Designed miniproteins, single chains, continued (2). Designs and how they scored, part 18

Each design is a single chain, and the fold is of that chain. pLDDT is the mean over its residues in the fold that is shown.

## One batch from the design tools (miniprotein)

Design m4630
Fold by ESMFold2-Fast:
Structure m4630 (fold): chain A 67 residues (1-67)
Amino acid sequence: SLREAALALLQSAGLSEAEARALVDEAVRLIRQGKGREAAELLQSAGLSPELADRVGRLLALDVLSS
């Protein structure tokens, strides 16, 4: 799934499974509220590169649209 792909990318970047899940849950919550900018800022604040933050953000936006 898109969410599982996002979790795998975050873990590959050095986040633990628990950290990745918490970050995904909060980003998804923000995206569902129409707060895509805040979700992107959250991903960047977690220490992700801009490219990785963008990729994860796109996967999570698509997951929300598919749910």
Scores: mean pLDDT 84

Design m4631
Fold by ESMFold2-Fast:
Structure m4631 (fold): chain A 66 residues (1-66)
Amino acid sequence: MDELRREAERLGLMEHLELARKAGLSDEEIRALLENAAVEGMSLEEAEKAIKVVHNGRKEREEQAA
């Protein structure tokens, strides 16, 4: 369960992990965000924008399922 935390610490992305958790992303979504942030050198501001896109997509999907 602390796998995401260990990966975030290794990549230096602890702040990105905390933002994603605060936004209510799933473990799979958080992992994808951390991998993309590591590859692209994503800032916290860029991560917040990416989180909003994921959150909006999930909300839209939930509304279609209802």
Scores: mean pLDDT 72

Design m4632
Fold by ESMFold2-Fast:
Formats: C-alpha cells, sequence, structure tokens
Structure m4632 (fold): chain A 86 residues (1-86)
C-alpha cells in the first residue's frame, strides 16, 4: 500500500523520526520520498510493508501522546496520516 505522512509544525526530532519510517520502508522494498516545506514534513512510501504501516501508525500515536493531533484517512490502497504538532 501507499503511506503518506504529513507532519505540520514538527520538531527536528519528529521530522527525523518520520524520515526514519521512510528509510525503513525503502529497506523493506518500498519507494521512499520526502519533502520539507517550511513547517511541513511530508514522507511518502509506495509499496509499504505491513511493518512499515504499523511503524507509521505508532509514530502518529506517539505524537498524539505528546499533545499533537493526528488524522488518519484510508482511501483504497492509500493511507494518509496528517499530524499537527502542538
Amino acid sequence: MKVVIKLIGATPGQALAAIGVGIEGELNGGEFKSSVDGDTVTVTIENASEETVELALELAKQIEKDGGKAEIIKKGDELTITITTP
């Protein structure tokens, strides 16, 4: 499946964690792309494994525990996780 992680207002540590999910996805046979535009970090992983999907969801859950907000949208074979940090 395709996973898109959008972090808005990310700290450097949160941005690096999202990029780490992308790198893990590529090492497991997916295709990783990233972009940074101001306060927004976008990580896209095509052909993500189940393990990579779980890692992305755990990242969203951890940021929510730290006071962020996460919106998870699944449309067909695409999972979009939009996270707004506090």
Scores: mean pLDDT 81

Design m4633
Fold by ESMFold2-Fast:
Structure m4633 (fold): chain A 75 residues (1-75)
Amino acid sequence: SEAIELVEKIIELAKKLEDKAVGDRLVKMARQALEALEKGEYNVARAVIEALKQEAIINNYKEIADLAEKALELL
């Protein structure tokens, strides 16, 4: 699934963030979204990815926010 690939890319980018506290939160949210996508729980996945996108926007991580938006467009 392209949505799964985008969420996995978010996890890898979030792991590399200098701000460990924000990075760890984004990784946790992305892993929750990944689990929901793998289970076919698309409404749960959408809600988590929306929250992740907002967290990324607030913290100025544009690339992560853009990937989250692309994942949402596939749901």
Scores: mean pLDDT 90

Design m4634
Fold by ESMFold2-Fast:
Structure m4634 (fold): chain A 67 residues (1-67)
Amino acid sequence: MSREELDREVTLAMADIYEALGDIYAEKGNYKEAAEWYRKASELMAGVDPQRAEEYRKKAEELEKKA
């Protein structure tokens, strides 16, 4: 595994963690915090998976409307 491959794998793992945190906060009704975690996941994925980044961005927007 090259450093570039490691960076990609780390980015994917971090996005998964941020998504999980967003889901936890949303489940608790803390929509503002949930939206912040989805925005962080979107930013991480922008260079790796633009489609997934866009999905996270839309989730963050929806959660902010509920906050």
Scores: mean pLDDT 81

Design m4636
Fold by ESMFold2-Fast:
Structure m4636 (fold): chain A 60 residues (1-60)
Amino acid sequence: SLPELEGVRSPEELAAQLEAWAKEHPDNPELYRMLATAYEAAGDLDKAEEWRQKAEEVEK
């Protein structure tokens, strides 16, 4: 399909969308984990680690 969902097929675009959602739902560690995975897929390992650490902070 060609809706916005396919427009964010790149890991970097997906990460940007998830980051906006995480800002709206800061107490949801699942969004932070998804962000870490998206940045890792994009090759941005530093940001992937940052979001993974934030997910752990929200859980504890």
Scores: mean pLDDT 72

Design m4637
Fold by ESMFold2-Fast:
Structure m4637 (fold): chain A 96 residues (1-96)
Amino acid sequence: EKQEIINRITALILEAVGRLIEAERNGDKEKVELYQEIIDLALEVLKMVDEGKITPEEARELIDLFEEALNNVDDPQKARELIEKAKKRIEEIKSK
């Protein structure tokens, strides 16, 4: 389970980095900001998984939110709402 989660979140980060590079190339500052925030949060979750601070179920929940945000980047309001939901969930997990 842990290795599957690490592989999934690593793949997500790599995809987001590729999309960020393309957004920078196209001068799409708003998409660059969205991808950067998704990458930063995904890296934080990866660290939490490595340190055993998050359950597999909680990690999958967050990865699903990141994947949905990536799929909705063309709707910046929806992408931001998903990112904010993920941020709130991460803080909730850290507070327990």
Scores: mean pLDDT 87

Design m4638
Fold by ESMFold2-Fast:
Structure m4638 (fold): chain A 60 residues (1-60)
Amino acid sequence: MSADQVKAAAYLIELAEKAGLSEAKKQAVVTEFGRWAKANPDASLEELKKKAEELVKKAL
């Protein structure tokens, strides 16, 4: 993963923890984010963070 993808993944985990997601939902969101990041290798840090927020919100 790129440095930006690692930073966005950390941000995703923080959002999921703050949102109170179950371990199963956290795993699902991390997996989906990883797939999206692989499909979008040129995505900026801002785009990755926005996708992380979207996925956490969808899991609520």
Scores: mean pLDDT 81

Design m4639
Fold by ESMFold2-Fast:
Structure m4639 (fold): chain A 66 residues (1-66)
Amino acid sequence: MRAFSEEVAEHNIEVLLRSDVPRARELAEKARASDDPVERTKLLLQGAVEVLKAAVDRVVEERLKK
C-alpha cells in the first residue's frame, strides 16, 4: 500500500483540482505529474496558498463593497 504521505498528497491534489482557482488546479496537475515528494509538497503548498489568497480577496472585496 502507499505510504501515508502519498495518500495525503493524493487527497490534497483532489481538493485543489476541485477548486475554482485555475492557478491552484494548474499547480495540482503539476504535483500529480511529479514523482518527487519534495517537489510535490512544494507545488501543493503553492496551490493551497493560491486558493486561500483568492478566497480571502473575494470575502474582503464582497464584504467591503457588498
Scores: mean pLDDT 74

Design m4640
Fold by ESMFold2-Fast:
Structure m4640 (fold): chain A 96 residues (1-96)
Amino acid sequence: AEEDLRKALKALINGDYDTAIEYAERAVKEGDEDLQAEAYILLSEAYMRKGDYEKALEWAEKAVEIKDTPFSYLVLARAAEKAGKKELAEEYRKKA
């Protein structure tokens, strides 16, 4: 779980979004709620970088559901904005 999250983050930083998604999905299956929240954020970021804004929004919503933090709301706001939901993005940005 934690090792998978670390590999997902390294892949994301290197621009290997498909590898980042694979390892983040593994972290979700094997991790506790804290690791799942971080993995959902990485999934949202990876899908955002791939231009799949619907998937990015879905994963960001899951992250906020299990752990609402200023950072998870910021990720959710970015995903909502890219998905064309500007009013929703503004509301989430105020919570970040």
Scores: mean pLDDT 83

Design m4641
Fold by ESMFold2-Fast:
Order: structure tokens, then sequence, then C-alpha cells
Structure m4641 (fold): chain A 100 residues (1-100)
């Protein structure tokens, strides 16, 4: 009985995390789409540098600006070891609370 209830709680917690993660992904996808043009401009400017083209000072400033958007957007789609540790902690707390 107790063992079965523990297993049910684990599945319920996993389901809620999946739902929360899906919501976050949807929000990140929305933010990506909103900034897609800036990310495309970043890729275009990087490609020009790789082709040996010299960018103007203004274009270099644009690349830096778009680069921060790209780095920020990409990092938001990956959990750091620190974020994973926090998620594990929250999972444990939720499990213990609902075990009752």
Amino acid sequence: ELEKKIEELKKEIEKRLEDGQAFVRSLMDWLYEKNKDKLKKFDELVARIKAGEQLTLEERRELISYGFVAIFSVSKYRLTPEQEAILDELLREEYEERKK
C-alpha cells in the first residue's frame, strides 16, 4: 500500500514537472519568435566575418547587441547544473509534502 502510494506520487510529480517545463518551453519559443529577426541578423553578420569581410563600426555594434540576445535566448533553453540542483531540491520537497 505505502509503496504503491509512493510510486503514484512520483508519477504525479513527474507529470506536473513535464507540464511546467512545457509551459516554459512555449514561453521561450514565443520569445524566440519575437527575437527571430535579431538572431537572423546575428547569423548574417557572423557569416560575413567568416567570409573575410570587414564590418563597419556600426555593424560591429549591431553584432554585439544581437550577440547578447542570441546568448541569452540559447542559455534560457538549457538547464545549468545549478538549475538542475534546484529542480531536484524542489522535486524532493514536493514529494515529501505530498507523501502525507
Scores: mean pLDDT 63

Design m4642
Fold by ESMFold2-Fast:
Structure m4642 (fold): chain A 80 residues (1-80)
Amino acid sequence: MSAREEVEKELEKLIEQLRKDAAGKSDEEIRFLHGVTVGIARIHVQVLSKKHKISKEERNKLIDEVEARLDAETAKILAE
């Protein structure tokens, strides 16, 4: 499994958990959960990047992609 594949699997789990935890929560609580989830995702990307020995450039690209995906999913939850 590549770094990207492991990051994608962890991201899918984090999105599923975020949607579950956000159910019945206020906008303020959802934004708090978003911040926590982004923090966890950044740590996973850093750990997996070191494990797979990927470049700093590829690591930063993965962080940006993960943050953008979590921002988009949180926006969808807030619109529900």
Scores: mean pLDDT 85

Design m4643
Fold by ESMFold2-Fast:
Formats: sequence, structure tokens, C-alpha cells
Structure m4643 (fold): chain A 56 residues (1-56)
Amino acid sequence: MLVRLTAEKAFNVVTGERLPVGTVIELLKEYEDGLGEGLYKGNPVLFDVSSVEEVK
């Protein structure tokens, strides 16, 4: 499932860099605390699930 960032609450877990608003991420897993895990261009990313919208 693809999701788009609505706030700068996502980061690359390898580099620590934050991803800008509008970035499209492949959602892999959602945790109970509202944490999302995904991929952006093959890189693992963590984000706040409340800060994304589903891409149709």
C-alpha cells in the first residue's frame, strides 16, 4: 500500500534524514503506537501514521 506524507514526521532509519511533505512511501507495517514502517526508494523509513494519507 502506498501512502503520502502530510507532515515532516518521517525519517530514513539509516541516514536519520527527515522526508519532506508529499513523499510517497510503501507502507509495510503499522504498529499499535501509531508508528509506521515502510520503504522509500528501497530505503527503510519510519513515520507517524497520523501524518500520511492513502494513495489511490
Scores: mean pLDDT 82

Design m4644
Fold by ESMFold2-Fast:
Structure m4644 (fold): chain A 86 residues (1-86)
Amino acid sequence: MTVVLTASGLSEDEKQKLVDLAEALRAGGANVSVTVDGDTVTITIENANEGQILAAVGLATELALKGGTMSTKVDGDTITITVEVP
């Protein structure tokens, strides 16, 4: 299963948190790519296991709880999580 996490409106600390997650997920054996573009970070996790999916959802939820919005869609074997921080 592939997970795509896109978060926008991020502070420098929040961007670093997402980069740190990507590095931790690589240590867990996932094929992970991370792209930083301004205040937006996109993490793509290929062949994600349950723990890696839960880690991505957990961070997305944490960011949404700061007054942002979160949406999730499933299309085939891909989960797309989009977070917008105000």
Scores: mean pLDDT 82

Design m4645
Fold by ESMFold2-Fast:
Structure m4645 (fold): chain A 74 residues (1-74)
Amino acid sequence: MSPEAVALTVAGELLRAAGYYAQAAENYERALALDPEDRAALEAAAEALRALAEQGDEEAARRLAELEERLAAL
């Protein structure tokens, strides 16, 4: 993984642990822009987006569907 992608993934993990799912998802998505084949980042982003979608976030639900398709294609 690129060093920038690693830093973004770590930031996302810390935010998710603190319950900031929207901010965690943004950091994971930025990491995926640098390393689109990172399965762990895809799975972590999907989990954060699922938490937001369960809270009624329609945009998170749409992004979750896109990430699930990408995971299935790996």
Scores: mean pLDDT 80

Design m4646
Fold by ESMFold2-Fast:
Structure m4646 (fold): chain A 67 residues (1-67)
Amino acid sequence: MSAEQIEEGLEQVRRVVEVYKKLYGLTESEAEAIIEKARELALNGATVQEVVDFALEEIEKIIAERK
């Protein structure tokens, strides 16, 4: 896959994570862990959509776990 596709996917993940940090109070360490795992998926050939879906799933798990 192209470097541009990887960068696009990671930018979308960062945007999503920042929105959920503001709405649900994710910690910086939780946000950073999600972004790093998303980066690994993108480098291993995941699509932009798969990378974003992964980030959303991880965010939902964290929010559910806290309650």
Scores: mean pLDDT 79

Design m4647
Fold by ESMFold2-Fast:
Structure m4647 (fold): chain A 58 residues (1-58)
Amino acid sequence: MEIEEIVRKIGEELGASEEVIERSIAMLRGAKAANPALVATEEQLEEMARKIVKLSSH
């Protein structure tokens, strides 16, 4: 699953706004670029996306 798809799915589950979802996509892409090991598995990608969506909701 692509970063955009997984972030949107998790954002919908958490009731995040479109702005939060888009910000979270950008943040997760940056995190992957800095440390690819953070998204080595789909499970890790989902966990990181969930954390970033929650962080972006502030």
Scores: mean pLDDT 77

Design m4648
Fold by ESMFold2-Fast:
Formats: C-alpha cells, structure tokens, sequence
Structure m4648 (fold): chain A 55 residues (1-55)
C-alpha cells in the first residue's frame, strides 16, 4: 500500500504544475522520474535496513 507516497507525488506534481505552468500529467511524470532516480542509490546504504514494521 503506497497511498501516502501517491498523495505526496500528486501534491508535488500539483505544486510543480501550478508553479511552472505545465500540465499536471507532465509534472507528475517529472516527479516520478526524480523519485525513481533518487531511489537508485549506491549499494551499502542499508546499514540500518532492519526496522520494526509500522502497525
């Protein structure tokens, strides 16, 4: 379930769309691509990867 992530993406895309005066769908794609690139981090960044699952 990625409802919170989806909501954040839509919020960022809406802000970008209004601020840059571009279509919402294009802003949404830009935000998604930026997050996908950021998620591709170098290996070994998981020193504290084990965490308690949220309730």
Amino acid sequence: AAAAEQARLEQAARDLSQGANIPFEEALELVRRALAAAATGPPGTGAGRFVPAPP
Scores: mean pLDDT 69

Design m4649
Fold by ESMFold2-Fast:
Structure m4649 (fold): chain A 113 residues (1-113)
Amino acid sequence: MVEVVESGGGTFPEGSSVTLSSVVTGDFEGILSVDWFRQKPGQEREELIFNFSFRAGGIPDRFSGSQSGNTFYLNITDLKVEDTATYYSRVLVVEGLKLRVVTGAGVQVTVVA
């Protein structure tokens, strides 16, 4: 079974930086894309990064995606209080002859002034 395990959440001061990681494990033939999303309290879900490293429209340069092997990263610099949200990755994998979408459980990032 394919698993997506996320880490790097916590409470951070405004102006700091954080790197969130997503590790893809289990039985799969390949990874076709990794997308990053956030859900802010009282707001709709927002896409940040799509297809590994492309920034979604309107997303500031403070957000970037990177990867090493089966580990995928969301880097956020100059954290703002408004960045307080649950962050999660969504992975499209190949299992045999089918495509499967696996979404991580999410990690909470809290930014304090």
Scores: mean pLDDT 87

Design m4650
Fold by ESMFold2-Fast:
Structure m4650 (fold): chain A 69 residues (1-69)
Amino acid sequence: ELRLEIETALMERLGKMPGTPIPVSEAADVIGEEFGIDPERFAEEMKKRYGKDLITISEAAEVAVELLK
């Protein structure tokens, strides 16, 4: 459920389809604003885990859920 809420927020706020690559910085801003996760911490974790600057909504939501534990 939480993962779906994060995916929905990313889709609505960024205006992107689930399969569209999203810059880590844009996903970090949305997640920080909506869910209270430090955007810098999120961006570092995404790069550490996937090693890329463009991510999917699903990848962003997966990391955000882990950071909310």
Scores: mean pLDDT 79

Design m4651
Fold by ESMFold2-Fast:
Structure m4651 (fold): chain A 64 residues (1-64)
Amino acid sequence: MIEEEVRKKLDEILEFHAKENGLSEKGIENARKSVEELIRKAKEEGKLEELLEDLEKKLEQLKE
């Protein structure tokens, strides 16, 4: 499902940010909560596919 794909991409981005910012376990959990709200909002607006494309682009930039 697109929602699961989006969640997977957001998790990868979160891992990159956690490494760079030195986020605590609690900080990662709080960020995960924000991620769920982002997914919910995109789903309500019918923009899950657009969000997935944006996240794929961000991950490509982060991995370079």
Scores: mean pLDDT 75

Design m4653
Fold by ESMFold2-Fast:
Structure m4653 (fold): chain A 56 residues (1-56)
Amino acid sequence: MEALLKEAERLEELAERYREEAEKLRESDPLEAEILEGMADLLLGIAAFLRKKASE
């Protein structure tokens, strides 16, 4: 169970870094920014799933 929570934390940290990178690119490369935001959303979805799985 603990391993799932640690993986969720790791994915949440990675998602935050992707969002920070996307914000830096929003005006110069909006397509790359959009892709990074989409990847961050996917990572947060997986992290949420892992947290729910850990409580089951």
Scores: mean pLDDT 84

Design m4654
Fold by ESMFold2-Fast:
Structure m4654 (fold): chain A 58 residues (1-58)
Amino acid sequence: GKLYRAIKDQPQRLPTELALKKGDVVEVLKKVNDNFWLARNLKTGEVGYVGAGWLEEI
C-alpha cells in the first residue's frame, strides 16, 4: 500500500480512530472519502480511520 507519515499526534477519540504519534508511518488501505482514510500504523499494527490532513506522503 501507499506509505504516509503522521505530521502530528492524533489521540484515539473514537474506537474506530487510529492512534498516531508524530512521525509514525502508516499504510493507507482505503481512501473512504477525501477527508478520512482507513490506514494501518506500521509501528503498532493497529488499523483505524485517520484524517487525510494528518498525513504527508513519503
Scores: mean pLDDT 82

Design m4655
Fold by ESMFold2-Fast:
Structure m4655 (fold): chain A 81 residues (1-81)
Amino acid sequence: SEELRKKAEEHIRKAEKALEEGNKEEALKHALEAAELTRELAIEGDLEGAAELAERIARIYEKLGYTEAAKSMREGAKELK
């Protein structure tokens, strides 16, 4: 749903801001919430929206040093396309 996508985008934005402020714990918290919302969006059938959000979350994981999580998220995004 559009509402679900908007919530995921808001959490991604908050995670990016937390990264800029050096707050890795808050950044991870928001990235995990965004990942869950993105999963729900894919289940609803918005595969393109979910793929785009998953790519953005992968970049956040990578910046946090979670390279394996970022790789898994990108592979998931690729499968949705």
Scores: mean pLDDT 85

Design m4656
Fold by ESMFold2-Fast:
Structure m4656 (fold): chain A 73 residues (1-73)
Amino acid sequence: SNEEEIRSLIAQAAAELAAAARERGLSREEIRAVLFEFVDRAWEAYEESNGDVEEFRRRLEEILAEVLARLPA
């Protein structure tokens, strides 16, 4: 189903974000906060995309890039 594909996309992006945050030295609590924000925004993007998986993928990539850019170098 589309929802299974959406869950997989969010899970993969969240895993990449978690790995990047760990490499940048974020604490467990900071990583959890970043991941909760990311997942919440990702599901909002899915709702706003009205079933358009391609629009959702575009928004998900934008959210991921924005959150990654806010991580310390």
Scores: mean pLDDT 85

Design m4657
Fold by ESMFold2-Fast:
Structure m4657 (fold): chain A 62 residues (1-62)
Amino acid sequence: MAEKALKLLRELQESDESDSEVRVEKLKEALKEAGIDAEVDVKDADQAQEAVAKLVELANEL
């Protein structure tokens, strides 16, 4: 779990600023991998940041 979340976070950070819609799509997959599925409705870059913050929180908690 933690390793997958960190891996996805790195991927998002590297491509995160490329395209907001692409980031949202990748974040949804990252959330699912981290165990957060259909709990956060990410449709904008702002919401995408919240999803990233949640993944970071989970990674730190683990």
Scores: mean pLDDT 60

Design m4658
Fold by ESMFold2-Fast:
Structure m4658 (fold): chain A 115 residues (1-115)
Amino acid sequence: MATVYVTARMAPDATPEELEANARRLEAAARALPGVTAASAQVDAERRRVIVTVEAESTEAARAAGRELAAFAASLPGVESVTVRVVDENGRVERLEAVRDPATGEPVVSEFVPE
């Protein structure tokens, strides 16, 4: 089993309703992904973040889920940046980042790098 943490940082003017709506959208998207065994989202209103915790059957499934969720989160209204951390079975951490290109509206997702 591997764990994925998706953190979506919201704009400074994001409402509690927008934070909760994005949390529910991300949780539903995560649960639909292949190899995902559990997913839950929570709102960190103080830091204007949505955090999704995903359990995946393998490190490969975790990386795939992390990339898909990063792209999806970066496309959501009010999301400024997305950070994904994948923790493998040995506790090794890889990180990727995603942002929405303001010129095109398309998500730009980095490669995973060791943390």
Scores: mean pLDDT 85

Design m4659
Fold by ESMFold2-Fast:
Structure m4659 (fold): chain A 76 residues (1-76)
Amino acid sequence: KKKEEEIKKLKKELLEKETELGVARIKLATYKLVAERAPEEEKEELEEEAKKLEEEEKKLEKEVEELKKKLEKLLK
């Protein structure tokens, strides 16, 4: 299989993962801001959702870094 096709596939996967990471970061920031202003009863639920988003963000960051490293190896 052509190296160009592998690069194209990795670029697509990287773009998709970076987009997911960006969305997760925006959602996390939004939940944290809303939680700060929310009534005490709602704050706990919002903080729980923020924690889930933080875990998702960390996972996506690792996936993005791995894809970037693979892409760099193919481009060299």
Scores: mean pLDDT 80

Design m4660
Fold by ESMFold2-Fast:
Structure m4660 (fold): chain A 72 residues (1-72)
Amino acid sequence: YRELGQKGDPAAVEPLIADLSSPDPATRRAAALALGYIGDRRAVEPLRRALSDPDPRVREAARLALDMIEGR
């Protein structure tokens, strides 16, 4: 990876994608928002799966994150 600034740490992307599969909805919601702030496109497919999450707060976080990554 290349250093392009502190806010989008790419090393955090893989652990956060794993957290989207956590049994804890609070962890899934936090991971979705963090992936949105990082803006790495590797998160797009995992976040699209999170749109089908049983917790509405996780679904909203995934929508916001996808907008941040793709919607600009």
Scores: mean pLDDT 76

Design m4661
Fold by ESMFold2-Fast:
Structure m4661 (fold): chain A 68 residues (1-68)
Amino acid sequence: SVERLRELAERARELAERSEDPEIREQLLKIHEALEKVIENAEDYSESHLEVIARLAEQELRELEERI
């Protein structure tokens, strides 16, 4: 859902603000930006596609959080 994508985008931003590693921060900001673009164009996606995007983003955020 769009709401889930918004929560993940906010989490990416918060993790970026807390990250002292510039490479990790940059990757988190790219995830944030990518999710914002999907949210802005949400009408072009099916609900199933939005759920897949959310799951992939959640997995990537978990992997990056382990490196913080």
Scores: mean pLDDT 84

Design m4662
Fold by ESMFold2-Fast:
Structure m4662 (fold): chain A 61 residues (1-61)
Amino acid sequence: STMKKARLASFSAAQETDVKGGSDEEIFKAAKEAALKAGATPEEAEKLAREAVDILRRNRA
């Protein structure tokens, strides 16, 4: 499904940005752009990007 592809793309971009030392804002932006490119709507992309940031913050805490 489009949502499954967008979720995977979003999280992969978020992880790449995080390992390069990106800020939460940079991680969010990268995740959102990846989700949009994978076919998510703007609303879906924002939700997926917030989810990715939350997951990475939990893993660091």
Scores: mean pLDDT 84

Design m4664
Fold by ESMFold2-Fast:
Structure m4664 (fold): chain A 63 residues (1-63)
Amino acid sequence: SLEDDVRLLAKLAGVDPEEHREFLREVIEKFDNGEITPEELAEKLGIDLDYAEFLYESRKLEK
């Protein structure tokens, strides 16, 4: 779910999910719409590319 993805990304980026909810939600929505690649997501959040690619595959299977 979006809420679970927000919490996961916040944990990986080392930020508070409640304080950064709007930012993370916007990033996830752009990612889902194909406006951001896994590489760009990893760069924006400062997370490992493997995690961004894992999220891409997981979300692809949910749709």
Scores: mean pLDDT 73

Design m4665
Fold by ESMFold2-Fast:
Structure m4665 (fold): chain A 55 residues (1-55)
Amino acid sequence: SMQDKINQVELEMQKEIQRVVEESRAQGLSRDELFQRVFEVAKKYQEKIDEIKAS
């Protein structure tokens, strides 16, 4: 179903955000830089969800 596809994308988003947080912290990035990277990941996955809803 559409909802199952959205749930899968949301799970993938959570995993990628966790990875980005860990990588950013390992690189010693500032909080603002970390937030910017997380925001870009969330935006990318929101666009994928919007595409699923539009189909």
Scores: mean pLDDT 85

Design m4666
Fold by ESMFold2-Fast:
Structure m4666 (fold): chain A 71 residues (1-71)
Amino acid sequence: SMAEREAAERALRVAEGLARQLAKDPRTKPAADEMVELTRRLYEEGVPVEEMAREGERAMREVYEKYLEVS
């Protein structure tokens, strides 16, 4: 429905905002860019907001794991 697409678009905007903050640090910028691209792809594919959130959580766990390994 249109309401579901509006919710997905809002989720994309939230992810873009968060990634913009993370991109201020050169160490996290590549991961932030990947997170935005993933969220955008899921939005364009019409994936439900719940699935977008699940994939975002997965991506964030990978970022934390990589951060702990590099730090």
Scores: mean pLDDT 73

Design m4667
Fold by ESMFold2-Fast:
Structure m4667 (fold): chain A 90 residues (1-90)
Amino acid sequence: SELKERALELLEKAKEKLKEGDVEGALELLEEVIELAEELIRRGELEEAREVLEEVKELAMEALKKAETLEEIIRAIALLLRTIGLLLDL
């Protein structure tokens, strides 16, 4: 779906941001990806949503490891918890 394709594009951009050490930029992109995953769930595209959310989970964990500020740590933890919550409902 176009929605999954958009999510995958943002995930690739988030990976590049993490390689560059731009944790804040990566977290912004991952938050957008979660919104797309929630839309996939609403449409009944549960398998596509699971694939996207599992990638978000891995990148959120990497962002947490690379986080240098308290704000980045809190944001990464919040994102990770949100992602896990969505995966448990699938």
Scores: mean pLDDT 90

